# Designs tried in a protein design run: designed miniproteins, single chains, continued (4). Part 82

Each design is a single chain, and the fold is of that chain. pLDDT is the mean over its residues in the fold that is shown.

## One batch from the design tools (miniprotein)

Design m14838
Fold by ESMFold2-Fast:
Structure m14838 (fold): chain A 90 residues (1-90)
Amino acid sequence: RAAELAAEAVFKQYEAMLAEAEGRLEEAKRLFEESKKLMEEALALSKEEAERGYYAAVTVVAPELAKRGLLSPEEAEEAVAAARARIAAL
């Protein structure tokens, strides 16, 4: 449960970043608030499982943001590498 909530929070955060970049400010605000709520719920259930879900989702969404020009390719590769290293350490 905690891992799933954290992953959902990451997906909503990245949807919010996309909306913000496109000028959809009210949608971005709503998505950021939803992301925050999901992450708080995940962390309250289990920090370890929330971290697993968070970093797993980052490996999926960081390359997508780079493809859309919202992250540099270097930033996305660093985020994925850091996320994979963190998962391996858990």
Scores: mean pLDDT 83

Design m14839
Fold by ESMFold2-Fast:
Structure m14839 (fold): chain A 68 residues (1-68)
Amino acid sequence: SLEELKEKVLEIAEENKVPKSLTDLILETLDSSKSLEEAKKKLQAFADAIQDRYPEFSKKVKELLEEV
């Protein structure tokens, strides 16, 4: 579900010390998504965009997207 996706993404962000400004943007993007599929696509784009600065976050998020 979208709620579970949000919870897991926040947990991964906290563990990888992703700043609140980025997690807030991720949550706003997920909240504005019309479907779980759109949310997953947007989240993958965010993970790709920040992978050089937060490689472990990007990796964990991509693993999560395979599970939901």
Scores: mean pLDDT 81

Design m14840
Fold by ESMFold2-Fast:
Structure m14840 (fold): chain A 82 residues (1-82)
Amino acid sequence: MEEAKKRVREYLVSLGFSEEIAEKAADTLVEAAKKYGLTPEQAADAFIRVLRGESFQLTKEQREVAFEALDALTKETRKKNE
């Protein structure tokens, strides 16, 4: 659990997102994983693959989890444009 959240946070920070935004996206991802019956590690892998443009071969549940986390990331990023 903690390693999956850390991996997502570190990846997002490497893409130029703040630690605060990265942590919120990682928290959303873990909650979405529980909702769709995925492990945090499966959710983290799916999300990183979507961020890399590699959404093919993901299950429906993996895509839903990844896009829910991506939506949270997008909303937090828009708040900073004010």
Scores: mean pLDDT 77

Design m14841
Fold by ESMFold2-Fast:
Structure m14841 (fold): chain A 62 residues (1-62)
Amino acid sequence: MATEQAEAQALAEQMGVPVELARQALQQARELAAQMKGGEDTELQGQIVQSFNKAREEAEKK
């Protein structure tokens, strides 16, 4: 959706990665955040941060 493209663009600029990679990371973060709606889970928060770091690292590799 249009809002998804705008969010991916902003995230891409913040992380210094391509928009396509940022879009994938954003989608994964949304799925993890939805699971947190069932209750507070600090472990899921760590997974969200890890997924963003992984996306940035992959972009730097190539």
Scores: mean pLDDT 67

Design m14842
Fold by ESMFold2-Fast:
Structure m14842 (fold): chain A 91 residues (1-91)
Amino acid sequence: SDESLRKAFEQQEEKLRKELEENLPDDPSVAEKLREEFEKALRRREEMQKLILEKGVSDEETIRLGREMNREQEEARRAAEKAKELAELLG
């Protein structure tokens, strides 16, 4: 159902947020920039999720939106990885 899909998206977002926060460097300015990059990626992902839920159909457009959503999720994931790398270099 749409509700189950929304919950799955929310759980993935919470997991990514926790991973980012656990790996942020001690430098507040670097941490803030990583949070901003992460939030921007999540907002773009939410926009794609909304379009997918509104369409409710399996077609070429839905596949394209799914690919965009996956790209934005990957960007959020990269922000978390960058946080981990910077924490290892700076802390």
Scores: mean pLDDT 72

Design m14843
Fold by ESMFold2-Fast:
Structure m14843 (fold): chain A 84 residues (1-84)
Amino acid sequence: LSDEELLEIGEGLVDIAAAVALNAAKRMIKQGKPLEEAIKEAVDFLERVTKILAENFSKINPEIAKKIEEYGKKRIEDVKKRLE
């Protein structure tokens, strides 16, 4: 795997995690859970997944791991904006 392929895989996994987080939060809101609780759960999940991914990718390439962490932060901001 090239560094470009590794980054693509990492970003793709973060995107899947973000979609899962967003959909779970929307279901919580539909079930009558407070908006703040739904946002917190989505953010906590996405932060945890991003950390796990970055930690695993750092064993292969620390530079790619850093980019995955940065991408995760952007996805967290997007999820917050979509729920607020």
Scores: mean pLDDT 87

Design m14844
Fold by ESMFold2-Fast:
Structure m14844 (fold): chain A 82 residues (1-82)
Amino acid sequence: MERLERIKKELEEAEKLAEELTKEFKEKHKKGMSDMEIAKELIELLEKNKDNITKGLAIFLAAAELIKEGLLSEEAVELLAK
């Protein structure tokens, strides 16, 4: 398989995982999870998956979407950016 096709498949997988994570965290927020708790869970996921590029990208994409939706505070965004 061409290297480019493999990268494309990993990007598609990251997009799917990001959408699923975004939905999951939106539901958790509706149930009372705080912005800071969401940020902490996202950081834990990033640390756990630091050697997995696809999952790392998915988590970053999910975080960006949650920021766009207004679900993460400025402090939570700063915590994620570190």
Scores: mean pLDDT 78

Design m14845
Fold by ESMFold2-Fast:
Structure m14845 (fold): chain A 66 residues (1-66)
Amino acid sequence: SDAEIRALGEQLAQLIRQGKSAEALTTLQQLLSLLSGDRRDAAQQNAYGLALEAGNEELAAQIRAL
């Protein structure tokens, strides 16, 4: 649902900013499972950018590897 997608996106951003890499990856995988095609790719790229902005290059690399 749109509400679930929004909630997961907000939770993901918070986890990335807190440096909770394992929880962020799990939340991203849950979010990506609800999306397909260009929307899925955009969500993954957004998460990658957020990890870089947070200074977490290791998490960014893990996100890109999904």
Scores: mean pLDDT 89

Design m14846
Fold by ESMFold2-Fast:
Structure m14846 (fold): chain A 100 residues (1-100)
Amino acid sequence: MEILKKFKELWEETRERFQELLEKAKDNPKVQKSIYEAYKLLEEYGAKVYEKIQKSKDKKEQEELLKEFKEVADKILELVEKAVEEKVEVDMEEVKKLIE
């Protein structure tokens, strides 16, 4: 299934961006911890989306699920980038709202 391959590619790109942000925050343990917590929540959300795509028989639904995952991943990465730049913890309340 081509959509699942695109999901895996998007997830790998997302993981690499989180790794870069963790390295930038290495001198701030509280910021690093909040980045790991955001990553874990996105990973759990992504696993649920991946399962929904696998179980779906509708190509349009699969494409919509992939698009929704990308939008959520991008917004969470934006929150993490802001946290790293401002040297503050990630807004975990906003992260949780994005995955609900």
Scores: mean pLDDT 87

Design m14847
Fold by ESMFold2-Fast:
Structure m14847 (fold): chain A 74 residues (1-74)
Amino acid sequence: SGREEIDAFLDKLQASVAEGKALADRVLAERGITDPAVRREVHQAVTYEVFRRAGEPLSEEEVEAIVDEVAAEA
């Protein structure tokens, strides 16, 4: 059971990170942000936030907030 629980957790982390990155790419495109450095930093921030939340997915509003914060620092 312990291995199954770890595998389920890793699958959840991977799915939530992938979803968050896809949402981030859409938001970046909608804002006309094409800088690969900004994209990389947004993807990193999304990954860190998903990990901090034990693999819980980010909402669209939370991803938009991350994009806006990173873009403001650029």
Scores: mean pLDDT 86

Design m14848
Fold by ESMFold2-Fast:
Structure m14848 (fold): chain A 77 residues (1-77)
Amino acid sequence: KKKEYIEEGLKALEELLAEGKVTEEEVETAVELLMKTRGISREEAKAAAGIIWKSLLDEGVKPEDIKKAIEESYKEY
C-alpha cells in the first residue's frame, strides 16, 4: 500500500545516502525528474527514487548507469 511503499522507499534512500552509494545532488535530480514526469509529491518521489536506486544497485548496475537511465526516462516523457 502507499504508506508502506513510502516508508520502505524513504528507508532505502536514507541507507543509500548513509553508505555513500548516492549523493544528495543525484537524489535531488531523480526527485525533480519523478515529480515532473509523474506529477507526484516530493515525498512520493523520494520514496520512488530510493526503491529504484536500491533495485538497480542490487542488480549490479553501476551508479553512473543509474543516473543515465533516469535521464533517459525523462526524455521519454
Scores: mean pLDDT 74

Design m14849
Fold by ESMFold2-Fast:
Structure m14849 (fold): chain A 77 residues (1-77)
Amino acid sequence: EPATPEERRRLIEEAREKLKHLPGPVQVAAALMVARIPDPEVREKLLEELSKIDPNLPVEEQMKRLAEIYKKLREEA
């Protein structure tokens, strides 16, 4: 079921805090992806994998890694 707007905002803010080492655009995209996952355990696994993205890579490359991680996790879930 869809989270309330307040719950969604909280999830986005928590994800951004954990991903502060990434560039702003990557942080926002990752947080939005995390907020779409209803299972708390799957969300934590996704956050852990996303936190491993190298912040020194070009933003375009980081966005590609982000999409690949999200796709793989969705296929495993």
Scores: mean pLDDT 78

Design m14850
Fold by ESMFold2-Fast:
Parts: structure tokens; C-alpha cells; sequence
Structure m14850 (fold): chain A 93 residues (1-93)
């Protein structure tokens, strides 16, 4: 269940990233790959999610919360959920 939920949230994050013109395409690619790997139960899914999170955090470094669009905020939340569920699947939480 946790891996399936992680994959679902990663896919939603990837879809949001593709819809936001300001988000680098590398983030969407990492999220899409993470979803595929999470479904297969591969440990590399976590590394791909962490890389996407680092890149997204860097991209938002110069923005306040009020400057984030609803889609940008939702992207950050979906990525956080994917990381949380994958950590639970690994027994880390």
C-alpha cells in the first residue's frame, strides 16, 4: 500500500510539474521515474524523489509562500507525500 501511494503522489507531482511552465523539465522526469520505480518496489525510487525535492527546493529558494501559485504549492505537497509514503514503505517511519 505505501509504495502504491508513493507512486500515486509522485505521478500527481510529475503531472503538476509538467503543467507549470517555470518548473525545469528535469523535475518532472525525476518524479515520473520515481513513480515507475516505486511501483516496481525498487529502492532507487527514493533517490529520484530526493533529487526532485532538492531541485524543487532550489527553484523555490527566491520565492515567498505568497508568490507560489496553487499548482506550485500542490506540487510541493504531493512530492512531500510521495517521500513520506516511500519512507514508510522502507520502514523508516
Amino acid sequence: MYREKAAEHARRAAELARKIPSIPPEIAELLEKAAELAEKGEEEAYEHLRKAAALLSDHFADKTEEELSPNELELALELGEALDYLAKARGEE
Scores: mean pLDDT 79

Design m14851
Fold by ESMFold2-Fast:
Structure m14851 (fold): chain A 69 residues (1-69)
Amino acid sequence: MSDRELAEEAVKKLEEQARENAPRFKEASGLDIKVEYKIEGDTVVITITVGDTVEEIRIPISNFAAGSS
């Protein structure tokens, strides 16, 4: 219910900030950076791509402080 909505809003905020920062990162470092967010069940999957390097981070939705309210 509200915890999933909070997680989705948090993901949207992070995506927006990543979009804003990506051009500055490329300008400063010369490397392409891409950040993708996906929700799988109760887990947020964050995929970070820098050049040819891909890193995946999995975060439970409960870690967005939704479960403690």
Scores: mean pLDDT 69

Design m14852
Fold by ESMFold2-Fast:
Structure m14852 (fold): chain A 91 residues (1-91)
Amino acid sequence: MKVKVTVRAAVDEDGRVLIHATAEGAPVASVKVDGKELPVTRRSPTEITAEAELPPGKHTVTVTLADGSTAKVELELRPGQIAEAEAEADV
């Protein structure tokens, strides 16, 4: 089955990034950016929040669900902006 995953990144003026990963019908386990796992700062049943310091530009976000399935999105980060992308995890 396909599970819809939404990733939203809010970039502070000084480059601090808040990443929200949400999955429909499955809990989110972890988030990686450019292959690096980020510490999770907040959890809910279907959403996690992670914080990172990332340069502006294109980044690949990998979301891993609790069942081990993954979804990948590409985000372009710009200071003071919100980036959002959707992908499907194959479960």
Scores: mean pLDDT 78

Design m14853
Fold by ESMFold2-Fast:
Structure m14853 (fold): chain A 60 residues (1-60)
Amino acid sequence: MDEEKVEEAFEKYGEEIEAAVRAQDGPKLASLKEKLKKEFGLSDDEANLVIIRAARRALE
C-alpha cells in the first residue's frame, strides 16, 4: 500500500467525499472512487480506505 498517495488523495478529495457522504450521494461517491484510482494510481482497496476515512469524519 502506498500510504503517501492515500494521504494525498484524502487531503485533496476528503472534504468532497465527506460532503457526498452527508448528502447520501452514491453516484458521486462512485465517481470520486474512480477519480482517486485514475489520478493517484490507487487500488480499489486504497481508494476504499480514503472513502471510509472521509465517511467516518462526516458521521462525527
Scores: mean pLDDT 80

Design m14854
Fold by ESMFold2-Fast:
Structure m14854 (fold): chain A 79 residues (1-79)
Amino acid sequence: MMKLKILAPEADEETRKGIEKLAEEANKVYPGVEVEYIDKEVFLKQLENGRTGKDVEGYNELVQRINDSVQAALDAIAE
């Protein structure tokens, strides 16, 4: 009975909508998923450090998929 929490960057309306859609899909598998919006810089730092396998079990894969999606979006903006 653990709630998964998705960390997400503060972003524009379109990016936020995408994050909410991911949370809805995750909630179908893991009921009780919540999204927490944090500073973009803090979020990017968490992507590099928070994924080192010390985090609580059950949400690392979900966070990784979100991180990959956000990174792909950032890469698209850069090039």
Scores: mean pLDDT 61

Design m14855
Fold by ESMFold2-Fast:
Structure m14855 (fold): chain A 77 residues (1-77)
Amino acid sequence: STNQQRVDSLVAQADTLISQGDQAKSQGDLQSAISSYRSASFAYRQAASLSSGQTKDTLLQQADQADQQAQQLQQQQ
């Protein structure tokens, strides 16, 4: 379905952004890491809006974790 294809694309985008955020964090690039984690959270929340049940709950948890990573790094600035 169109919604499933969009969910899959958004999740793949979000997963890539988490990886980019993790790499930026490991290199001490806090601004790039914060930006990547926030973008990942946004993508997971968009995917969640097109999902239901356990899938939606899992995506919202991933979004919250990305937000928490960004918030922790923001506090280190």
Scores: mean pLDDT 91

Design m14856
Fold by ESMFold2-Fast:
Structure m14856 (fold): chain A 90 residues (1-90)
Amino acid sequence: EEERRRAGLERRRAADEAGTQAFNDSKKQMDDFIKQAYEEALKKKDNPEEVKKIFEEARNYANSLGKSVRDYALKKIDEMEKKVKEEIEK
């Protein structure tokens, strides 16, 4: 019954991996985009208007994504924008 247990675990793992893989791929693409936006905002931190525009563009891109990834992306964008604002206020 070892094979039935493994087949059951494999099927559950495959279903979880398929859903997780699609989510992780979208999340990774968004993470890379947010990281680039954050790095560009840091380079332009002396210009608050341009920093704001960079994060607005990031939010527009996030809004083009599926609902679950969009919610994750918007939270991460807000966190990165806050970090850049803290750097500007130093």
Scores: mean pLDDT 71

Design m14857
Fold by ESMFold2-Fast:
Order: structure tokens, then C-alpha cells, then sequence
Structure m14857 (fold): chain A 92 residues (1-92)
């Protein structure tokens, strides 16, 4: 399934493939926390910090643990680490 393929791509370090699978997953389930977290990373990498935070909050509202797992997998990217730190602050 698309979420499983996205997770496999993240484990392999293939962010581009992971983004594609999670983006497709969001078309079927717009509240998918992993997809929303990956979209937040995309906006942050594009310099759109306000949109990144909006999508991060949507991911937290849907499933905070799933959002955290995705951002941990992407923490090798500066944007992934920054979003993970913001997520941990919001969960306090």
C-alpha cells in the first residue's frame, strides 16, 4: 500500500520516492499524518515556514506518533530536525 511504500522509501533514505508515495496517500486520505508531516517538510524546505507549521499541526491533530516517526526518519535533513523539535515542543 502507499503508506507502506513511503515508509520503505524513508528507511532506504530515498526522500523523493517517499514524498511521492505519501503525496499519493494524502489524495486517498487527506488526514494521513505521515503524508501531512512530509508535506510540512516540503514547505519548510521551500522557505514557507508558516505553511510548514500549519501542516505539522494538522499531522499532530491526526496522529502525533505517526508524525513523529516520519520526522525522526527525516531528521538527517535540517528541515526534518527542525520540524521534529517543533513537534516535541507542541506535545509538551
Amino acid sequence: DLVAKGREALAAGDYTTAFQYFHEALKKDPNNAEGLAVLALHYLANGEEEKALEYLEKALKSDPEAAREVLEALAFLPEGRKLLEKLEELLK
Scores: mean pLDDT 79

Design m14858
Fold by ESMFold2-Fast:
Structure m14858 (fold): chain A 93 residues (1-93)
Amino acid sequence: SKEELIKEFEKLAKEFEKLLEELDAKVREHEAARQPSTPEVKEKLKELGELYKKIIKLADESGDEELIKRATLLGFRYIAAASGVFLADRMGA
């Protein structure tokens, strides 16, 4: 049902927020400002991306415009995190 899709969305969105916080904490522990590209950081980023794919699919299946908007905003946060990790790795910053 639509109600079950909304419940699953809320659960995954909460998991996404938690994983993003864990990724940020690990990046800080590994001197993120200089070299945030440890294997653990890269694996957490990959997991975050897979979780986001599930979130956007549920939002689309729900047909709820507000959930689609929320999923889109989470996607921007994912892209920002991914870009920061890969640019820091590539530039040695």
Scores: mean pLDDT 77

Design m14859
Fold by ESMFold2-Fast:
Structure m14859 (fold): chain A 115 residues (1-115)
Amino acid sequence: SLEELAEILVKENYPLGLTLEQARILIEFVMEKFGVSPEEAFEIVSLVLNSLKFAYLLTGDKEITKEQFLKLLENITKNSSVSDETLERAKELIEYVAEKTGDIITVESLVEAAR
């Protein structure tokens, strides 16, 4: 269910301080934007949030530039089971967020772009 997927995002991204409401908003937005299932939306959102989490764990910063984010998405997926379609949709999501909220990407900017 959408609620179970949102709960998993919160647990997996605890270091980012993601709330259940934020997780739900992001999954619903990605479902609407790309016309995908909740499970496919979860994979896209999970990749984006895991990339932010990875950057945070390395740098201590919960923000990253659009250019750095796009590069990180490519690097993190290079030897993973993530599909090319999921990677391309994650990149498209980051481009959209940057267009709407500016080049600094945070959990808050992702949620704001989704509204």
Scores: mean pLDDT 86

Design m14860
Fold by ESMFold2-Fast:
Structure m14860 (fold): chain A 100 residues (1-100)
Amino acid sequence: SMDDQYNNMKSQIDDINSRIGQIMQDIDRVNPDQSTRDQIMGIIQQSQTYITQSSHYMDQAMRSTDPSVSQQYYDQSQTYLQQSQSLVNQAEQQVQQLQQ
């Protein structure tokens, strides 16, 4: 159901936000140069922008009374969520390289 899809997306967003928090803690612990910090924080900011867009489209999907339109908004929401996850993975890899 669309409610199940919404709950699954909220769980994924919560996971991404938890991972972002861990990345920020890892950056503070490693204390990299400002250029490196700014680059990783830029990736995190873009990820957060995509989470916001994903949430917006999911809200539109939930509000739509047309099943076809609802599905299109849900698909767009999923696309932004996947882009956010990709950026968080990239930020995690960059932080891991700094710890080695």
Scores: mean pLDDT 89

Design m14861
Fold by ESMFold2-Fast:
Structure m14861 (fold): chain A 87 residues (1-87)
Amino acid sequence: SVAELRARLGALQDEAGRLLVEAARALEAGDREALRAAIERLRGLVEEIRALAREAEAAGDTALAAEARAQAETLEAAIRAFEAALA
């Protein structure tokens, strides 16, 4: 259902928020290993959000699919910024 997909998207966004805080702390500490681990987990969440977007689209919920894709793009931008700090 749309309600189940929205609840799942919310849970994924909450997890992403926690990982973004963890990544920022690792960056401030100069902990490259912890930062790489956080980036890997964030990339996994992007894949889960994109999978949810495909499920929403298949169900005919184009608005939820667009919302999920926009959130994935926001996370990918954050990941790129953290990856630039590792270069």
Scores: mean pLDDT 90

Design m14862
Fold by ESMFold2-Fast:
Structure m14862 (fold): chain A 57 residues (1-57)
Amino acid sequence: MKEYSEEEAAEIAAEVLKQLDIPDAYLPAFAAQLLRLGGYEPTPELVERVVALAKSA
């Protein structure tokens, strides 16, 4: 897809973070950066969603 919803962007960002094996302490910072790269504003709610998805096993 060329355009993603915030939900899809969060899921993609979480998958990237999982592949990089980012330590939990750095997940919020990396989540925010990935959202910005995707053209999304890294709101606390979106960052929390990405972090939660990245931590889910």
Scores: mean pLDDT 75

Design m14863
Fold by ESMFold2-Fast:
Structure m14863 (fold): chain A 80 residues (1-80)
Amino acid sequence: SKVEELEKKFDADYQKYLEKMKNSKDPETIKKIFNEFKKKAQEYLDEARKIATPEEYRRFAEKVQEKLDEFEKLYNEKLK
């Protein structure tokens, strides 16, 4: 389905941003990576709204929020 394709693309981007975050040591770069991923996540949600049923959108939005929460935890740990 179109939503399954979108989820796969989101998962691939999430892995790329995780790798960038883990490999970054500079606070400004870390902040930039976090903001870029937040923007990317919103773009995925906006695309999902166009193609998904309400139920598919809800499930996808929950997954995106879970990944955002995980990424924010890593972001906070990196800036300690």
Scores: mean pLDDT 88

Design m14864
Fold by ESMFold2-Fast:
Structure m14864 (fold): chain A 87 residues (1-87)
Amino acid sequence: SFLEQLYARLVALAKRIADSTDPDEIARLRDEIAKIVLIAHFTLSEKDLKQLIARLRAEADAFQRRGEFRAYHALRTAVDSLEYLRL
């Protein structure tokens, strides 16, 4: 589904941020996450947005439990942005 594609892309970008030591690459990856957040906001139904947010929270928590704090923060920022846009 389109939701699964957006979810997979966000998780993959967060992992790339965790693995990168290049500030310029990290900035580009953060910009890609922001673009996907906007695409999700404008294209997904309210039900699918809630599902995406719930799954991203669960994956962020999983990264935090593994000590992958940079990936955690990247996904948490995406979640917070999606929730803010729904206000």
Scores: mean pLDDT 90

Design m14865
Fold by ESMFold2-Fast:
Structure m14865 (fold): chain A 96 residues (1-96)
Amino acid sequence: DGNIELAEAAAGAVLRLAKELEEQGYTEAAEHLRKVAEAVLEAVKYSKNKDIDGALKAALEAKKHGEEAVKAAPEEYKERVRKLVDAAVTAAGLTV
């Protein structure tokens, strides 16, 4: 399922942005982005097992952590964080 591959790739991109933010001292935003990636990968795991309810719950957790990541991010990163989180959450939702 191509949606699973897209979600896994998006989680990887989120983790790369988390590392960049942590290296700049934005530890809280980085932690929320790691939780986004973890939730996206959990949605993938549930989708592989045909657990639609589990996949949906995980996708919603990714959205919640994504909103917190945007709030915690510095102003110059907010748009980049929002766009990447939206892409990752959308990819996770498409696995449901």
Scores: mean pLDDT 86

Design m14866
Fold by ESMFold2-Fast:
Structure m14866 (fold): chain A 61 residues (1-61)
Amino acid sequence: SQQQLDQGLQELSRLSAQGASPDELLDRAKQLGLQAGVPQSELDAARSPAEAVRLLVRQLS
């Protein structure tokens, strides 16, 4: 849903602003992707937070 996407993106933005590492952001984005119904195999292929966020956006749009 749009609300789920907006909430997830806001959380990742806050973590980044608080100094979270790229690995921490990637792990959280993958968790959000799993909750949104993104297949585990697609998330396993994501190498950066940006790639995981792209999968999340695709799933919830």
Scores: mean pLDDT 84

Design m14867
Fold by ESMFold2-Fast:
Structure m14867 (fold): chain A 59 residues (1-59)
Amino acid sequence: SSIDALKKFADKQFEEGERILREKGKESDESLRLGKIKRKSGENGKDLADLMKKRLEES
């Protein structure tokens, strides 16, 4: 029946949407995670230490 076909189409679209979001989410999360790790390891210690050293030298 057309109703059964419509239900199957809706279910397929939902599953496909979930799959695409899962794949894109993983890709975006990996990019964001790498960016955050880069900032966390670089800026959290080095930037503050360098800023404090400069301030001490210019005081």
Scores: mean pLDDT 62

Design m14868
Fold by ESMFold2-Fast:
Structure m14868 (fold): chain A 61 residues (1-61)
Amino acid sequence: AETLRNLAETARKLGLKPGDPLSPEQRQALADAATDPRVAQAVLDAKTVAEANYAVLALLG
């Protein structure tokens, strides 16, 4: 719950949209906001915001 909230707030702060590609800096910021290392790794491996969201939901759901 807290990890998802932190990721959502960080994405809003960065102005990310679902179709946008993730830069290395944006991926790192999202990974830093994640308290779970598996979630952090999933975000670092993602190419787009939508891909990161799907990977995070797969780990937490």
Scores: mean pLDDT 74

Design m14869
Fold by ESMFold2-Fast:
Structure m14869 (fold): chain A 120 residues (1-120)
Amino acid sequence: ALEKELAASIAYLKEVHPNASVTVLIFKAVFLPKLKSLPPETRKKSLELLDTLVSEVEEELEKALENEDVDAVVNILTNRIVNNEKLDSAVKSLLTPEKVTQLAQDLIVAYKAYKKYIEK
């Protein structure tokens, strides 16, 4: 169920953002719902920054996702995204070490869903 729901979300985001990388689409599909509790202005600014930060690590992140390397995904998310000085503190509160590990696992599931249902 979750795998198919993630595939549908990624497919929708690909139609809306045809020039976005696969890793950016996967990150948005998993993380966007977690931002729904934040104020709209904070959510908008954070999403713009997250798009930039994920794009900067897209090749490294895709390799870690393909290898199903949770520790590598956690390291990339922590060092390149969570520790960014411009990221809003409310978003950082959603990215505690435990939540980053869960996010890494969810991103791996989403990447597998992409490969299985969207790429083939």
Scores: mean pLDDT 82

Design m14870
Fold by ESMFold2-Fast:
Structure m14870 (fold): chain A 88 residues (1-88)
Amino acid sequence: MEEAKKLFEEGKEAAEAGDAEAANEKYLEAIKILLEKGDYKSALEYLYEGLLLALELAVKQGLLSEEEAEALKAKFEEEYKKKLAELE
């Protein structure tokens, strides 16, 4: 699963550089690969952690409003909890 890990690392680098769009694209691609491989736990962990990091950094960099970040965080946490429950 080196490809998914590499994409996640690229997403973290983009988020740290303030590129929320690139970070989100990389995180989603990494998660899609993990889901297709059946690594649901890692996919959920990457999805949740990566998005939270990207949103927090984007707000600090002024790339996202606090309202936009709050809406995305709420939606993402809900999806994370739903997916986690469905994998039980």
Scores: mean pLDDT 74

Design m14871
Fold by ESMFold2-Fast:
Structure m14871 (fold): chain A 70 residues (1-70)
Amino acid sequence: SEKTINQLKGALTFAKRLLSEGKLDEAIELLKRAMQRLGLTDEQIEKAVEILRKEGPNLDVDKAIEELKK
């Protein structure tokens, strides 16, 4: 839903800020908790964590959202 996408975008934007500060573990923990609260599946959460680990501070939030919709 649009509300879920907007909340996920907010969580990813905050995670990107933490990644730019070198706080990978904090970014992953924040994103996992946010996605769990949104009712997203373990598979979707693991995919998002892999994106964070791969992209780091170069995370493109809009591209991550499109990838997670698949």
Scores: mean pLDDT 84

Design m14872
Fold by ESMFold2-Fast:
Structure m14872 (fold): chain A 89 residues (1-89)
Amino acid sequence: LSPEVYEELLALEERLIKAVEEGKFEEALRSLEELEALIRSTDFPLQAQALQALADAYLLLAELAEKAGKPELAEQFRARANAIRERLA
């Protein structure tokens, strides 16, 4: 990874953590989608492992969104996780 891509990854992870802590699940969804796009667009040696980790993160956030009373957002997180898993299979 170039230093620029690495800094972008760190910034996206920081935004994701902050959004989850603040209960901003729409912002968390966008941050994960941006992370996925960045991983898919870069020449990344562990891309498949990173995408699998993203799918797991989407499922975790789906559970948190469901518990927060946001089932529509939980469904969006699950749909994204399933799409990643199907593409990796």
Scores: mean pLDDT 78

